# Designs tried in a protein design run: designed miniproteins, single chains, continued (5). Part 97

Each design is a single chain, and the fold is of that chain. pLDDT is the mean over its residues in the fold that is shown.

## One batch from the design tools (miniprotein)

Design m19355
Fold by ESMFold2-Fast:
Structure m19355 (fold): chain A 72 residues (1-72)
Amino acid sequence: LSEEQRRRALELGRRAAEAFAAGDTDGAVRYVKEAMEAAGLEVSDEAARVIVNSSRDAEDLLRRIEGAMRDA
């Protein structure tokens, strides 16, 4: 990943974490997908929802997004 792609993906990951903290699960799923796509990954709604539903809090969600980008 380029540094710019990683920065954009992390910004979208932060938006996913903010939506999650606000109780907006659908918004969190959408931003997770956008973050993964910015990182060059194709992700389904089901896969993004699993990431969101597996998260305990907003910080855990952000760490999971970062982990997925490292595995790409």
Scores: mean pLDDT 80

Design m19356
Fold by ESMFold2-Fast:
Structure m19356 (fold): chain A 73 residues (1-73)
Amino acid sequence: DELLELLERAKEAVEAGDTETALELLERVQRLALERHDVSLAVGAHEAKEAVEAGDTETALRSIEAMIRRLKE
C-alpha cells in the first residue's frame, strides 16, 4: 500500500527531525487520500503537517501512527 509506505517514511522523517522530508511525504499522503476520497485520512495528513510545521513532534507522531493503524486491517 503506497499510503502505508509514505506514512512509515513520514514517521521516520519526523523522528529524525527532517522537517522538509516529513512535510513532502505528508503532502503526498494528503493528495493520495483525496484522490481515493478518504476524507478522514486527508484530514489526518493535514493535521500531521500542521503539527510538523509547529514543531510539535509528539502530536505529529501520534497522528501518523493513528493513520498507519487505520490502514492496517
Scores: mean pLDDT 85

Design m19357
Fold by ESMFold2-Fast:
Structure m19357 (fold): chain A 78 residues (1-78)
Amino acid sequence: MMEEYLQRARELSERALALLRELFPDASEEERAAMEQQAQVVVYAVENAEKYKYATPEEIIEKTEAEIAELEARLAAA
């Protein structure tokens, strides 16, 4: 199960980063680095979910999917 959640987290991370690059094509190198760090947060959160127990891997994935849907909506409206 953790292996499946980590794979989903990586897929969501890549999808989020692609959407952020589409929304902010004029982003500076520093801003792009911040976006890459932000996209990696879901992977870190899933990896450490059992350690901290504030949220389950499934809850982290669901929240991230909702955040990606928001980014997709912003791109569609832009």
Scores: mean pLDDT 77

Design m19358
Fold by ESMFold2-Fast:
Parts: C-alpha cells; structure tokens; sequence
Structure m19358 (fold): chain A 89 residues (1-89)
C-alpha cells in the first residue's frame, strides 16, 4: 500500500477517535462533530482517488472500501448518539 494512502487511513481513524471523544465529553459540540464529519468525507474522497491511481490488488481495494463504509456508518452512529445526548440535556 502506498505510504500516502496509509497516512490518509490513519488520519481517518484519528478523525473517528476525535468524534468519539467529542460525543463522550460533558459538553459535546454538534458543530465540532459536523466539522469532523466534513473532514472525514473529504479524506474518503482523497483515499478513493488514491486507490484509483494506485496499482494495488483488488483484495486490498475491497478491504479499504469496507473500512471506508464502516467509517461512514460509525460516524453516522456517533452523530445520532450526540443528537440523543443533546436532546436529553
């Protein structure tokens, strides 16, 4: 896997960790979570473009696409958790 794609995947994981930390905080910010989701969407597009330009096996492409789908699902779940937490406060 190209080093740049590995770094982008790591950044994606870091954005999800930041979203988890924000949602778990005592005073979570919807604006911050929405900003992190926007950054994640941009990273996903960059990763997909990088995959299109890279000579990686289809099995590796399938694994990365699965991780991207999981990241999107996880961010949606975290946003829903935040909405529920803010409604309860």
Amino acid sequence: LPEDLQQLLQQLQELIAQMQAEVASANPSAARVDALIAQMQQLIQIIQQGLSNSAVPQSVRNQINSFLAQAQAQSAALRAQLAAKLAAA
Scores: mean pLDDT 82

Design m19359
Fold by ESMFold2-Fast:
Structure m19359 (fold): chain A 62 residues (1-62)
Amino acid sequence: SKAAQIQALIAQNEQTRAELEELLKEYQADPSTPELKVLLTELFIGGTQTVIERMQQTLAQL
């Protein structure tokens, strides 16, 4: 069903967000990490969060 497909996409994006959050911790633990890498990783985490929220909103309208 469409609902099941949306739930699968939410789960996939939650996994991607978790992986990016671990990567961000790794970058923050290394003082030689360029500031741009930290910024881009935070931006990508924000992107996955936006997708999750949009998908949850769509699921609620079904």
Scores: mean pLDDT 88

Design m19360
Fold by ESMFold2-Fast:
Structure m19360 (fold): chain A 107 residues (1-107)
Amino acid sequence: SKEEAIERVKNLREFIEKRLDEIIELLKEGKLEKAIELVEEIAEFLETLAKTEKNPEIKAFLAELAALYRETAERLKTASPEEGIKLLEETRKEIEEKTEELLKKLE
């Protein structure tokens, strides 16, 4: 249902926000390789969800987020931890904007 789709997207938003906080904490600790590993794990998780998602708008959203995380992981490989934090803050903003657009489409 529409309500179930909205609930799933909101739950996914909370999961993503918590994981972004974990990545930023790792970067603040100078653990760049561990931060990259976590970003890549999230991308793989989102790609797996996109493959089985039945709602075409949520499917497209999951694929876009996975691609954004893959791009972020590649950029982190040549970044300092401080540059990485700024990149993750930019990524968070893009995810928030895409999530709000999706929620409007589902309403």
Scores: mean pLDDT 88

Design m19361
Fold by ESMFold2-Fast:
Structure m19361 (fold): chain A 65 residues (1-65)
Amino acid sequence: SMEEQEQLKEAEKLIDSYFEEIKKATPEERQRLLTRLAVDLYELAKSKELHQKIVTLFSKKLKEL
């Protein structure tokens, strides 16, 4: 649906924004930022299908980090 596409775009924006901060962060701050991102992504996922798509996107982005 269009709503799921918008939520996936929001998830991608969150991941990209957090990763910009993570690249500049200390190891301790990096752990905190990754934890916050995981929580934010979990809260964004309103369905099982959307959750699976977000997990796939997050995994892809982590590989590019």
Scores: mean pLDDT 80

Design m19362
Fold by ESMFold2-Fast:
Structure m19362 (fold): chain A 91 residues (1-91)
Amino acid sequence: KVEEAVEELRKKAKELGGDINISVETRDGKRILRIDLDPEKTTPEAARAVAEMALRYLEEGLFDEIEVRTDSPELADAMGAGAAAHLARRA
């Protein structure tokens, strides 16, 4: 079911002209959805739609937290409009 959610998120992004990198991590018994947004590969429309869908999966208990990585303030704002997202910039 987690794999199905990840594929639906990728399909939604592609429908809106975006390409996003999604991964799932388990840390201390918590399932974390990680979304990496490259401003050269995605759009604010795709980012917002993905955020809305990811928030729904969070509410369903499919994962416990969402981490978003991006160097674009515009993409970060788009994600923030639809989801409780944590911006992470890990080197």
Scores: mean pLDDT 71

Design m19363
Fold by ESMFold2-Fast:
Structure m19363 (fold): chain A 81 residues (1-81)
Amino acid sequence: SFKERVEALTSADEAELERLYTALIIAAHLGDFDFVKLLAERILKLHGKEQYKEEFLEIIDSAKSPEELINRLTVFLNKHL
């Protein structure tokens, strides 16, 4: 359940997630889409939400600019994480 997943996060996992989200936004701004994909996979794995991997990768591959990528990633993360 959602509650069980939240309660399973450690302080170390929380700190790693904060670093990964920061790196994700920076990589997206730089247009490093390959690095964004690697960071996205790690974020989904830490949240136990790997079922959304294909949707996440489609967002990255379909984005036509760094700005569009950042906007779409923000919406996705707020919806599923």
Scores: mean pLDDT 75

Design m19364
Fold by ESMFold2-Fast:
Structure m19364 (fold): chain A 82 residues (1-82)
Amino acid sequence: AERLIREAEELLRRARAERDPQQRADLLRQAALAVGRAFRALGRSELASRVIRDVDARIAAGDLDGAARLIEEGIREARELL
């Protein structure tokens, strides 16, 4: 779980530094998947499905900043479960 949380943190950091919206969206999707895998490793499959779905919805709406905030919240929640 810790490794997956660190992967998500790195992907979110890269997404926030990325200026191209398409590449930013791809990095945010990868970060959400890493958070989801961390939640599954922690026995919280419902939280995994929620973060992936909600991040995808924000990206589809063009709200990349909202997607980043959801990933940051998911990372915090996953760390609290360690």
Scores: mean pLDDT 87

Design m19365
Fold by ESMFold2-Fast:
Structure m19365 (fold): chain A 65 residues (1-65)
Amino acid sequence: SAPPSTVEEMTDAAADTIVRKATEAGRPELGREAKEKLLELRKAGKATGEKISQLLEDTLSRLGL
């Protein structure tokens, strides 16, 4: 797959990645929470690469990854 190049693509890729990793870690609820936060960030017009990456990293840390 092509790397994300837009805020929409970055948000979708981050949401997909975190939901998958959270499910694999046995914590699908954390993936759902992270996805909802990413979508709210995008809906508010505040989604940036840095904020998306920070939210993803924060959630991975909560998963112990």
Scores: mean pLDDT 78

Design m19366
Fold by ESMFold2-Fast:
Structure m19366 (fold): chain A 100 residues (1-100)
Amino acid sequence: SAEEEIQKLTRETGERLDEIEARARAGMPAEEVVAEALRVFEETLKRLKEIEEKLGVPRSVVETYAGVLAGEIARLLEELYGAEHGRRVLRATREMIAEF
């Protein structure tokens, strides 16, 4: 079902972000962390589009999920590296949402 697919995607994406945070705290360079976080976001966005198309989930629902995730990633990078990195990631993720 759509609910089960979204819950699974949310769990998988959260696990991937936890792994990125762990690597960041272990000393991975900021630009590599940003690149990996944006890659996770892009891949999650593609899966959300597939859920929209195959299961008939409203666009507004998938955009809400994408927006929440974008905010969570931006807050994580702001916490790790400061407001500039948070703002850059928020701009990039918003652009990806606009094109999805």
Scores: mean pLDDT 86

Design m19367
Fold by ESMFold2-Fast:
Structure m19367 (fold): chain A 86 residues (1-86)
Amino acid sequence: SEDVEEALNLLKEAIKLFKEGKYSEALNLVQEAIKLLKAANPSTADLDEAIDLLREAYIILEEQGERGYAMLVRHMLVELERLKAQ
């Protein structure tokens, strides 16, 4: 799906922004990606890629000491895991 490809690209861009310390912009892209994934019918493989990308973002935020932003990304991970369980 084009929406799934867009969502994965938004998550990749969000990771770049997290590395740059642009946390609010990165979170906005993550939220948009999750909305696209919820509206689409993503495969298990697409959801696994999205989950892996958010886990990378979580590790980056933890390594930067940004516990608040890391917690928000952790909640978004739980949302994707729930989509996979359906």
Scores: mean pLDDT 88

Design m19368
Fold by ESMFold2-Fast:
Structure m19368 (fold): chain A 88 residues (1-88)
Amino acid sequence: MIKELLEKAAEYYKQGKLREAQEYLREALSLIPDEIVDEASKYVNAKTPGEVTPELLLDAVKYILDKLGIEEEVKKAAIELLKEELGV
């Protein structure tokens, strides 16, 4: 499910449909299990929940996508969409 939603986000991103791409990305991220989020937080050495810079958030998401076995092209699209949403 998460992989399929991320693949749809990547497809819409490649088509220039940013609104639809971001919608699928947000849905996919909302389905990530808490245990994987906790692992990513430990990986990026987050000190306290909520103390995250945009750079640390991007690193955490990259870690999560690697853990889920997401393909490189799909990961790249998801990260670019997140950069646009974070304003970086």
Scores: mean pLDDT 75

Design m19369
Fold by ESMFold2-Fast:
Structure m19369 (fold): chain A 96 residues (1-96)
Amino acid sequence: SLEEIIARLERLREEAERLGDSTTVRLVQQAIALVQRALTAPPSEYPQIALELGILRGMIGIRLGVAKLIGAPEEVLRLLDELGRLTDEAIRLIEE
């Protein structure tokens, strides 16, 4: 459910804050905001929310690619991968 995705994203936000990765914290916060908007918005707004989540998913992918290239810690790579998967799941649930 979207509520379960929000709970998992909140956990990832706490992990990103602990790691001091402000860029990843912002990406997680954006994902939380979009999923929360989907939870409260009328169905007419779902296509726009899905589009914005898709754009965010692209940004997460770019950040993960850069993190791999510069040899970021495995914990950061794992967090970005999980964030991407949760974003994909949220898009799927909104588009169902």
Scores: mean pLDDT 87

Design m19370
Fold by ESMFold2-Fast:
Structure m19370 (fold): chain A 77 residues (1-77)
Amino acid sequence: MDEKIIEELKKLFPNISEEAIRRILEHFKKMGIPDEYRLFLAKLAFEGKTGEEIIKELEKRNVPKEVIDLLKKHLAG
């Protein structure tokens, strides 16, 4: 399943290496981020969004607080 996300990210960000894409997706997986949010989060990160900006975008999309809290714990320390 990650292969489809990797291919979409490679099309959106052709200058980003596949290794960097795989690394960020594995990081989200280790954090417990559900699959449906990983593409969106990786896209925001590669667009240069900061952790705070990513959190605000998730809040705007009514992403569950549990997912937002996982990101806050890993981005704030």
Scores: mean pLDDT 77

Design m19371
Fold by ESMFold2-Fast:
Structure m19371 (fold): chain A 92 residues (1-92)
Amino acid sequence: MKVELSEEERAEAERLLARAREAARAAERAVDDLEAGRLSPEEARRILEEKRAEVDEAARRLAELGPEAEAEATFEVMRLAVAEIAFERVLK
């Protein structure tokens, strides 16, 4: 049985997903900029920590809206985790 989101809940989900996607993208860019020498390791770490908090908050709120929204948020959480792993590898 499908519980459909209200129009307001759908708009909230789209807004939260957009925030999570932008945060994950910013984390990926920070790693790329670190590898290219455009960011220091300290600056890149700070950005990753900030973007981690943003993605985790968006994912938590999306999970409250239902399993479909949670699944889309999980993809952005995984993208951020990949960026964090890439950051650790660049520092070695």
Scores: mean pLDDT 82

Design m19372
Fold by ESMFold2-Fast:
Structure m19372 (fold): chain A 82 residues (1-82)
Amino acid sequence: AEAKRARAERLLRDAERDLRRGKELREEGLETGDPVKYAAGGILISGAATSAWLALRLAEEAGDEELVERARRLMKEAGAKK
């Protein structure tokens, strides 16, 4: 249980970092007209969504409701176009 929780926490931390970096790159790509930065941002955001999904499964198995909620929120943010 604790090992699965620790793995979920690590995946969420990495996903949160990748989501922030991905959003930064997409914004910079839009501002500068750089399609490579925009594409790189999209890849990081997609990777963050996948990591959040894996973290959700681990959090559910660990019975950690806070991590489940955090993973669901991150997945929504990674899929959100705002």
Scores: mean pLDDT 82

Design m19373
Fold by ESMFold2-Fast:
Formats: sequence, structure tokens, C-alpha cells
Structure m19373 (fold): chain A 85 residues (1-85)
Amino acid sequence: MRMVIRLVMKTEEQARIGAELVRQRADEKVTTLHSEVRGTEATVVVEGERKTVEDLAREVEAEMSKAGLVESLSVEPAPPDLVLP
């Protein structure tokens, strides 16, 4: 299923780093469909099993939190009408 991983970081540069880290980890286990950074928010859309995506998001959150880089991370099912650019 399609899942949306959203990160809110402290700076735009850190949001870009966070998006790239999610994409690299996702490429090993799931398919990355879209990656976007807007200000301090990074959004990565992936296709895979919900449990696999949630476990991946927890690994990324733990790594980013250890570095003091992330303010919040959320994982949600993508809306059925989500159009990728």
C-alpha cells in the first residue's frame, strides 16, 4: 500500500538531509514513489507493506533523534486520491 512519511525538522537543510535518509533506507525494503521538501517539512511517499514502512520510519526517527535533528515524524496511509507529480 502507499504510505506517507512526513518529517518536521529544525531547518530546511536538515529537512533535505532527512528526506534523503528516508529515501536511502526505503530503497532497501520498499519502493519510493515521491520525495519533496517544503521549508522545514520533508514528505516521502513509499509503496510497501504497512508494517515494513512503520518499522523503517521508527529506525529513521531513532537515528535522527540521536543526532538532535528531528522535531516530529509521522507515518500515515496515503489518500486514495493522491496524485504523484
Scores: mean pLDDT 76

Design m19374
Fold by ESMFold2-Fast:
Structure m19374 (fold): chain A 68 residues (1-68)
Amino acid sequence: SALETEILQKVGEILKEALSETDDIEKIKEKVLEKVKEWAKENGLSEKQVALAERFALSEIRAIEEEK
């Protein structure tokens, strides 16, 4: 869906920004989840849509952790 594409794009942008600021995976996770929640709040996403965005963010972070 268009919303899922928008969420994935935004998560990717936030993740790239966090990765440019720190190599600490726990700090990256905290920064990404915080910024994703703020973006969702500003855009009026439902609780289910916020959960979807958080799931996408955690999935992307896990992929990076597994590349260690």
Scores: mean pLDDT 80

Design m19375
Fold by ESMFold2-Fast:
Structure m19375 (fold): chain A 59 residues (1-59)
Amino acid sequence: MSPEQIKAAVKRSLVAQGVDEKEAERMAEQATEGVEKGEDAPDASETAKRLAKVVRNGL
């Protein structure tokens, strides 16, 4: 999967959780940075779920 697909999935998941769109985009960029460094994330939706859970617990 491309980093852009993962970023879009994470952002969409965070917005669905009630996170502001601007904040969600920033967090999605952070999440995709690890993938860009040569790590393959086979499931973007799983990454989005994990990040949404962390945001929910932290907010």
Scores: mean pLDDT 64

Design m19376
Fold by ESMFold2-Fast:
Structure m19376 (fold): chain A 89 residues (1-89)
Amino acid sequence: AAVEALRARLLAEGERLFAEGARLLSEHGGEDEAVEEEAARLLGRGLGLLRAVRGELPEINAPLPEITVEAAEEAYREALRRLEEVRRA
């Protein structure tokens, strides 16, 4: 019960951090290195929490989060690519 509630909160926080990072990339991408760094940081932290929660749930019986780990990994890789691009400019 308490552990289930904590797991749900960690999942929600991971999704929130991921959404905020994605929003920063969408609204400010390519304009400022600091914004690209912050977006990558938020996406990375969100991905870390999503991975940790998924690792504790049995794959066959766990409801999938709205944001999949695979989608989050791809978004994080894109954020790192954009950060590298801004740093080269």
Scores: mean pLDDT 68

Design m19377
Fold by ESMFold2-Fast:
Structure m19377 (fold): chain A 86 residues (1-86)
Amino acid sequence: DPIEELIKAFNENKDITSNLPKEKLKEMLERAVKILEEKGYTDVAEQIKKAIENDDYNKAVRILLSYVALQPEPDPELLELLKEAF
């Protein structure tokens, strides 16, 4: 399960983005930001946008994963987006 492997890497404080092209990460993260903004989660969306602006894709993915993994009911659209990317 890609999400379970991402959570493991996150907990082990590993770089979770090193094996993916930056352009693919940026496209996925921009889609995630749009979904978050449409659902009213503007603070999380702004944090991800700032990480992208700083070319810190590892931080951007970690923010997104924290929001998805640590929520009692993770958003299914965001969960599917992460599974498709990883």
Scores: mean pLDDT 76

Design m19378
Fold by ESMFold2-Fast:
Structure m19378 (fold): chain A 113 residues (1-113)
Amino acid sequence: KIYEELKKKLEEAEKLAEEGLRLAEEGKYGEAQKKAQEARKLLEEAKEKLEKYREELSEEQVEELEKKLEKVEKKIKEVEEKVKEGRKEVIDFSTRSLEEAARVADEIIERRQ
Protein backbone atom coordinates (compact mmCIF):
# COMPACT_ATOMS: atom_id res chain seq x y z
CA LYS A 1 0.00 0.00 0.00
CA ILE A 2 2.82 2.47 0.83
CA TYR A 3 4.40 1.90 -2.63
CA GLU A 4 1.10 2.77 -4.40
CA GLU A 5 0.62 5.82 -2.12
CA LEU A 6 4.14 7.14 -2.85
CA LYS A 7 3.78 6.43 -6.59
CA LYS A 8 0.49 8.38 -6.75
CA LYS A 9 1.95 11.29 -4.74
CA LEU A 10 4.96 11.50 -7.09
CA GLU A 11 2.68 11.28 -10.17
CA GLU A 12 0.65 14.21 -8.76
CA ALA A 13 3.86 16.19 -8.09
CA GLU A 14 5.03 15.48 -11.67
CA LYS A 15 1.70 16.70 -13.13
CA LEU A 16 1.94 19.92 -11.07
CA ALA A 17 5.55 20.47 -12.23
CA GLU A 18 4.55 19.87 -15.89
CA GLU A 19 1.63 22.32 -15.49
CA GLY A 20 4.01 24.85 -13.92
CA LEU A 21 6.44 24.45 -16.84
CA ARG A 22 3.60 25.07 -19.35
CA LEU A 23 2.46 28.17 -17.40
CA ALA A 24 6.04 29.51 -17.29
CA GLU A 25 6.33 29.00 -21.08
CA GLU A 26 3.11 31.07 -21.43
CA GLY A 27 4.67 33.87 -19.31
CA LYS A 28 2.32 33.20 -16.35
CA TYR A 29 5.16 33.25 -13.81
CA GLY A 30 3.03 33.79 -10.67
CA GLU A 31 0.83 30.77 -11.48
CA ALA A 32 3.89 28.70 -12.50
CA GLN A 33 5.59 29.51 -9.15
CA LYS A 34 2.48 28.38 -7.21
CA LYS A 35 2.42 25.07 -9.13
CA ALA A 36 6.15 24.56 -8.46
CA GLN A 37 5.58 25.21 -4.73
CA GLU A 38 2.70 22.68 -4.61
CA ALA A 39 4.84 20.10 -6.47
CA ARG A 40 7.78 20.70 -4.08
CA LYS A 41 5.51 20.17 -1.03
CA LEU A 42 4.37 16.79 -2.43
CA LEU A 43 7.98 15.89 -3.32
CA GLU A 44 9.18 16.60 0.26
CA GLU A 45 6.27 14.60 1.74
CA ALA A 46 7.16 11.69 -0.58
CA LYS A 47 10.86 11.91 0.42
CA GLU A 48 9.95 11.78 4.14
CA LYS A 49 7.63 8.78 3.66
CA LEU A 50 10.18 6.94 1.47
CA GLU A 51 12.85 7.41 4.19
CA LYS A 52 10.41 6.28 6.94
CA TYR A 53 9.08 3.20 5.10
CA ARG A 54 12.21 2.20 3.11
CA GLU A 55 12.49 -1.15 4.97
CA GLU A 56 8.91 -2.12 3.93
CA LEU A 57 9.72 -1.67 0.21
CA SER A 58 11.60 -4.01 -2.16
CA GLU A 59 14.95 -2.85 -3.59
CA GLU A 60 13.28 -2.55 -7.02
CA GLN A 61 10.44 -0.39 -5.63
CA VAL A 62 12.93 1.89 -3.83
CA GLU A 63 15.00 2.29 -7.05
CA GLU A 64 11.87 3.13 -9.09
CA LEU A 65 10.66 5.67 -6.50
CA GLU A 66 14.14 7.28 -6.17
CA LYS A 67 14.40 7.66 -9.98
CA LYS A 68 10.93 9.26 -10.04
CA LEU A 69 11.90 11.59 -7.16
CA GLU A 70 14.99 12.74 -9.11
CA LYS A 71 12.94 13.27 -12.29
CA VAL A 72 10.25 15.32 -10.48
CA GLU A 73 12.90 17.38 -8.62
CA LYS A 74 14.63 18.22 -11.94
CA LYS A 75 11.30 19.35 -13.44
CA ILE A 76 10.51 21.53 -10.40
CA LYS A 77 13.98 23.14 -10.64
CA GLU A 78 13.43 23.77 -14.37
CA VAL A 79 10.13 25.57 -13.60
CA GLU A 80 11.80 27.63 -10.83
CA GLU A 81 14.67 28.57 -13.19
CA LYS A 82 12.34 29.57 -16.07
CA VAL A 83 10.28 31.74 -13.66
CA LYS A 84 13.48 33.44 -12.39
CA GLU A 85 14.88 33.99 -15.92
CA GLY A 86 11.52 35.15 -17.32
CA ARG A 87 11.01 37.67 -14.52
CA LYS A 88 14.55 39.00 -15.03
CA GLU A 89 13.96 39.40 -18.80
CA VAL A 90 10.75 41.39 -18.13
CA ILE A 91 12.62 43.69 -15.70
CA ASP A 92 15.58 44.13 -18.12
CA PHE A 93 13.21 44.80 -21.06
CA SER A 94 11.17 47.29 -19.00
CA THR A 95 14.35 49.15 -17.97
CA ARG A 96 15.52 49.47 -21.61
CA SER A 97 12.02 50.48 -22.78
CA LEU A 98 11.78 53.22 -20.14
CA GLU A 99 15.23 54.61 -21.16
CA GLU A 100 14.24 54.71 -24.86
CA ALA A 101 10.79 56.21 -24.04
CA ALA A 102 12.45 58.94 -21.92
CA ARG A 103 14.84 59.79 -24.79
CA VAL A 104 11.95 60.03 -27.32
CA ALA A 105 9.90 62.15 -24.88
CA ASP A 106 12.83 64.57 -24.41
CA GLU A 107 13.19 64.98 -28.22
CA ILE A 108 9.44 65.74 -28.60
CA ILE A 109 9.50 68.30 -25.74
CA GLU A 110 12.67 69.96 -27.11
CA ARG A 111 11.18 70.26 -30.63
CA ARG A 112 8.05 71.98 -29.23
CA GLN A 113 10.06 74.57 -27.25
Scores: mean pLDDT 80

Design m19379
Fold by ESMFold2-Fast:
Structure m19379 (fold): chain A 79 residues (1-79)
Amino acid sequence: SPLEEAERAIKEAEEALKKGDYQKAVTNYLRAANLALRSEPPDRELAVKFYQMAAEAARKAGDEATARYFENLAKKLES
């Protein structure tokens, strides 16, 4: 299921964060957010959380522009 794939992506992101691989963490959190939105019904609350995690990982990588992009995606899902 999309949620089972999202769970695996989150585990990959957490392992990447532990290794300091922030780019891999961003990629996997973004994948998890997209998978949450593909569930039926779409899980917007989970997608918001995963976009926020992707933003935090991007900021740790020094990529503030990408972090703001993901924060804006989360905001649009909350409104």
Scores: mean pLDDT 86

Design m19380
Fold by ESMFold2-Fast:
Structure m19380 (fold): chain A 67 residues (1-67)
Amino acid sequence: ASLEQRILSYLLDNLEPGERISLSALAEALGVSRAAVSRAARKLAAEGKVVLERRGRTTYVGLPKEL
């Protein structure tokens, strides 16, 4: 599976809608570099599949809160 698919599967299995995980923690959980996760997460955000939130110096990713 692609890194993008692995990110989506991880978020669906480990987070509730509206929850967030840092890109650093996600990279550690998936066993990949922070740079690789950052690129894949930005691509997914451009496709509307995830939300990216910057809080200070840390970037977080998660699924949109459901309606």
Scores: mean pLDDT 81

Design m19381
Fold by ESMFold2-Fast:
Structure m19381 (fold): chain A 83 residues (1-83)
Amino acid sequence: MIPVEAAGLETVFLLSDKDGDGYVTREEVLETVNGILAPLVHPSKAEELVDKAFEAADTDGDGKLSREELFTNLRKYLEEFAK
């Protein structure tokens, strides 16, 4: 189930996408996750989750994720770890 999780991920994307280009960099996501998602996930685990999400979604190796890629991959790993 994804109640509130989708809202949390959308907030992370909105805060990270400062350029408004529809993509977020790994560094921006890490900063946002450490700042607001830390209550959900330990800072060290947040970094690991972001790293795994980028490994899964960042096929081009450019260090950028679209909103959909962030939602799909980060949510998947959050669900597996949290439940």
Scores: mean pLDDT 65

Design m19382
Fold by ESMFold2-Fast:
Structure m19382 (fold): chain A 73 residues (1-73)
Amino acid sequence: MKPTAQDLANRGAIKLAQGKYEEALRDFEEALKLAPKDPQVIATVRGAAQIARDMGYEEVADRLEKLAEEAEK
């Protein structure tokens, strides 16, 4: 079964919660490549950026925020 962009974004969020930040970043980047202007995918990435910031991993949060901003254009 082919994963959807939302499936990848959800998997990224799960990996972020597990502290697997590099894997989470890859899943979010792939999700945005599949559906770059999907507002639900973008919202999931923005939510993940806030979670990463709250966890103190600011570099990952900054990268996720940048990905969401780029996707909104």
Scores: mean pLDDT 81

Design m19383
Fold by ESMFold2-Fast:
Structure m19383 (fold): chain A 63 residues (1-63)
Amino acid sequence: PERTVVVRLSRREMPPDTADDVLASLVEHYRRLQAEHPDEVGEIRVEEVGGDETVLTLRLRAQ
């Protein structure tokens, strides 16, 4: 069965610049991982939830 991993980043918990850098780094890392391991990392979705929160959703395939 497919699994979904949800990562939430809040600008309230860290400086906005740092939050944006962390988000960019995570997206780049997962896009690289998706390209190298497409059977393990399916879909990557980034959504803004409210002004202070960004949600990164990953669909992972079970081994």
Scores: mean pLDDT 71

Design m19384
Fold by ESMFold2-Fast:
Formats: C-alpha cells, structure tokens, sequence
Structure m19384 (fold): chain A 55 residues (1-55)
C-alpha cells in the first residue's frame, strides 16, 4: 500500500538523519548544541532518538 511505503521511507529517512548527525557530533563535538537546537525544531522525535543513542 502507498501509505505504508511512504511511512517506511519517512522512518528510513529519519534513521539516516539521526545517524548523520550522530557522526557529525562525534567528529565535531563543539557543534552538538547547535545541531540539537535545530533538530529539536524540525524533528523532535529524531532529536530524542539521537539523545538516547549518545547517552
């Protein structure tokens, strides 16, 4: 079904975004506050997932 496929793609995209930001924070920790500020505004769920992974 189209709806299920779109939901799967959105979740896959969210996971990719979280992984990319995690890698950036690990490479440049000074950017962590800025990345989290922006991410919480555009996708609070992705921000929460990233915080859980970094805890």
Amino acid sequence: AEKKKIEELLEKTRRQVVEAYRAEIQANPALRPQIFTVLRLIDPEAAAALEAELA
Scores: mean pLDDT 76

Design m19385
Fold by ESMFold2-Fast:
Structure m19385 (fold): chain A 100 residues (1-100)
Amino acid sequence: SMKLIPLKDVELPAELQPLPLLQQELYVLLSQALKRTLSKEEFEDLLEKLEVIQLPATTPLDEVLQQAEELAQKTESFGIVVRTNPVTGAPDVYLLVPVN
């Protein structure tokens, strides 16, 4: 099964704060999903394998979930979807993680 994880409450290590906000959120989420701290090299390798879909603020949550699931199945890895928050205009990041 898959789980949708919102990233709003996750703290980023200081060494990664210079990265773009999306990459910072992805680092924390991937570290949590894998239940370990990622090295910079491991993180960069994972980013090269990850496909990210960006969706407009008007996209329904069920469509966000469907896009993430299809992406995760296609890559046999994590499905990452970014939707513009309709209230704040900031990116909301959703990671769909395959569950063992």
Scores: mean pLDDT 62

Design m19386
Fold by ESMFold2-Fast:
Structure m19386 (fold): chain A 115 residues (1-115)
Amino acid sequence: SAEELAEQALKAAEEALEAVKKGDWEKAKKKLEEVKRLVEQLRKLKAPASLLKPIADKLLEVYELAVEKGAWEVAKLAAEAIIAVGKAMIESGDITTGIGYVLLGIGLLLEIELS
C-alpha cells in the first residue's frame, strides 16, 4: 500500500540521518537511494502529499546535517530525493507544494555546486 511504502521511505530517511550522525557516508548513500526508489513507487501510486511531506522534511534534516559534516555526496542525494518527493506531490495533484519542494531541492543542489 502507499501508506506502507511511505512508512518504509520515512524509516530509510531516518536511518540515513543516523548514518550521517555516525559518519557512515556509504550507509547514508544506500539509504537515500532506497528513499528515491520508494518515492518513485509512491509517485506511480499517486500517493497524497500528507504521506510525502514527512519524507521531504526528514530528507531536509539529512541534507542540513550532511552539509554541516562536509558529506557533499550525501547532501546531493538528499537534495535529489527532495526533488523526487516534490515531483510525486505534483503528480498526486498538490501542485503548489510539489513545485515548492522541487525548487527547494534545486536550490540545495546549486548551494552544493557553489560550495
Scores: mean pLDDT 91

Design m19387
Fold by ESMFold2-Fast:
Structure m19387 (fold): chain A 67 residues (1-67)
Amino acid sequence: VKTEAEVVEVPLSEMEERVVNGAPMLYDLKTGKYYSIRAGPAEGGVLIGVHVDFEKGSAGTTIIAKA
């Protein structure tokens, strides 16, 4: 079964940078989910993260945080 890769754009103001187990993560203040940083911040205030299920160790939804 093909799972569609979902890309969600979120305002940077709704994301918080947190350190979880020594790794910098993006925390979604609305959903309470953590996203691993896959690409560094681009000039223009764009951060790309991928949701990580810490219990299963699997990546899911891709999120783009824009300033």
Scores: mean pLDDT 58

Design m19388
Fold by ESMFold2-Fast:
Structure m19388 (fold): chain A 55 residues (1-55)
Amino acid sequence: SFIEEAVEWARKQAAAGAAPEEILAALRDALSPMASPELLTRILQAVREALEEAA
C-alpha cells in the first residue's frame, strides 16, 4: 500500500542521515498532487510513528 511504501522509503532516508522533519516535508510535497488530503495525513502520521520507533 502507499502507506507501507512511504514508511519503507522514510526509514531508508533516516538511515542515510535525513532528519525526520525533512523526510516528512519531502513526502508531503511529493505526495500532495497524487493523494487526497485525508490519505496524505494518514501516510504522514504512519511515517512519523515509524521514524520515532526507528530512532
Scores: mean pLDDT 80

Design m19389
Fold by ESMFold2-Fast:
Structure m19389 (fold): chain A 67 residues (1-67)
Amino acid sequence: SEAARKGLEALIEAARAGDSEAAASLAELLGKYGLITPEQARRLIEAARAGDTERAAELAEELLKEY
């Protein structure tokens, strides 16, 4: 899905910039609209909310390989 790819790319950019709030919000939107699975969204949200933006970026990069 092009929408999923763009959303994940935006999340990676926010996470690499250290923007935990933007990364978490993007993960929530991607999950809410079914662009990624609920489990994928949960893992991204947890990493972002913990302030682990490096982990959030790594998880999103792995997911991007599937789209």
Scores: mean pLDDT 86

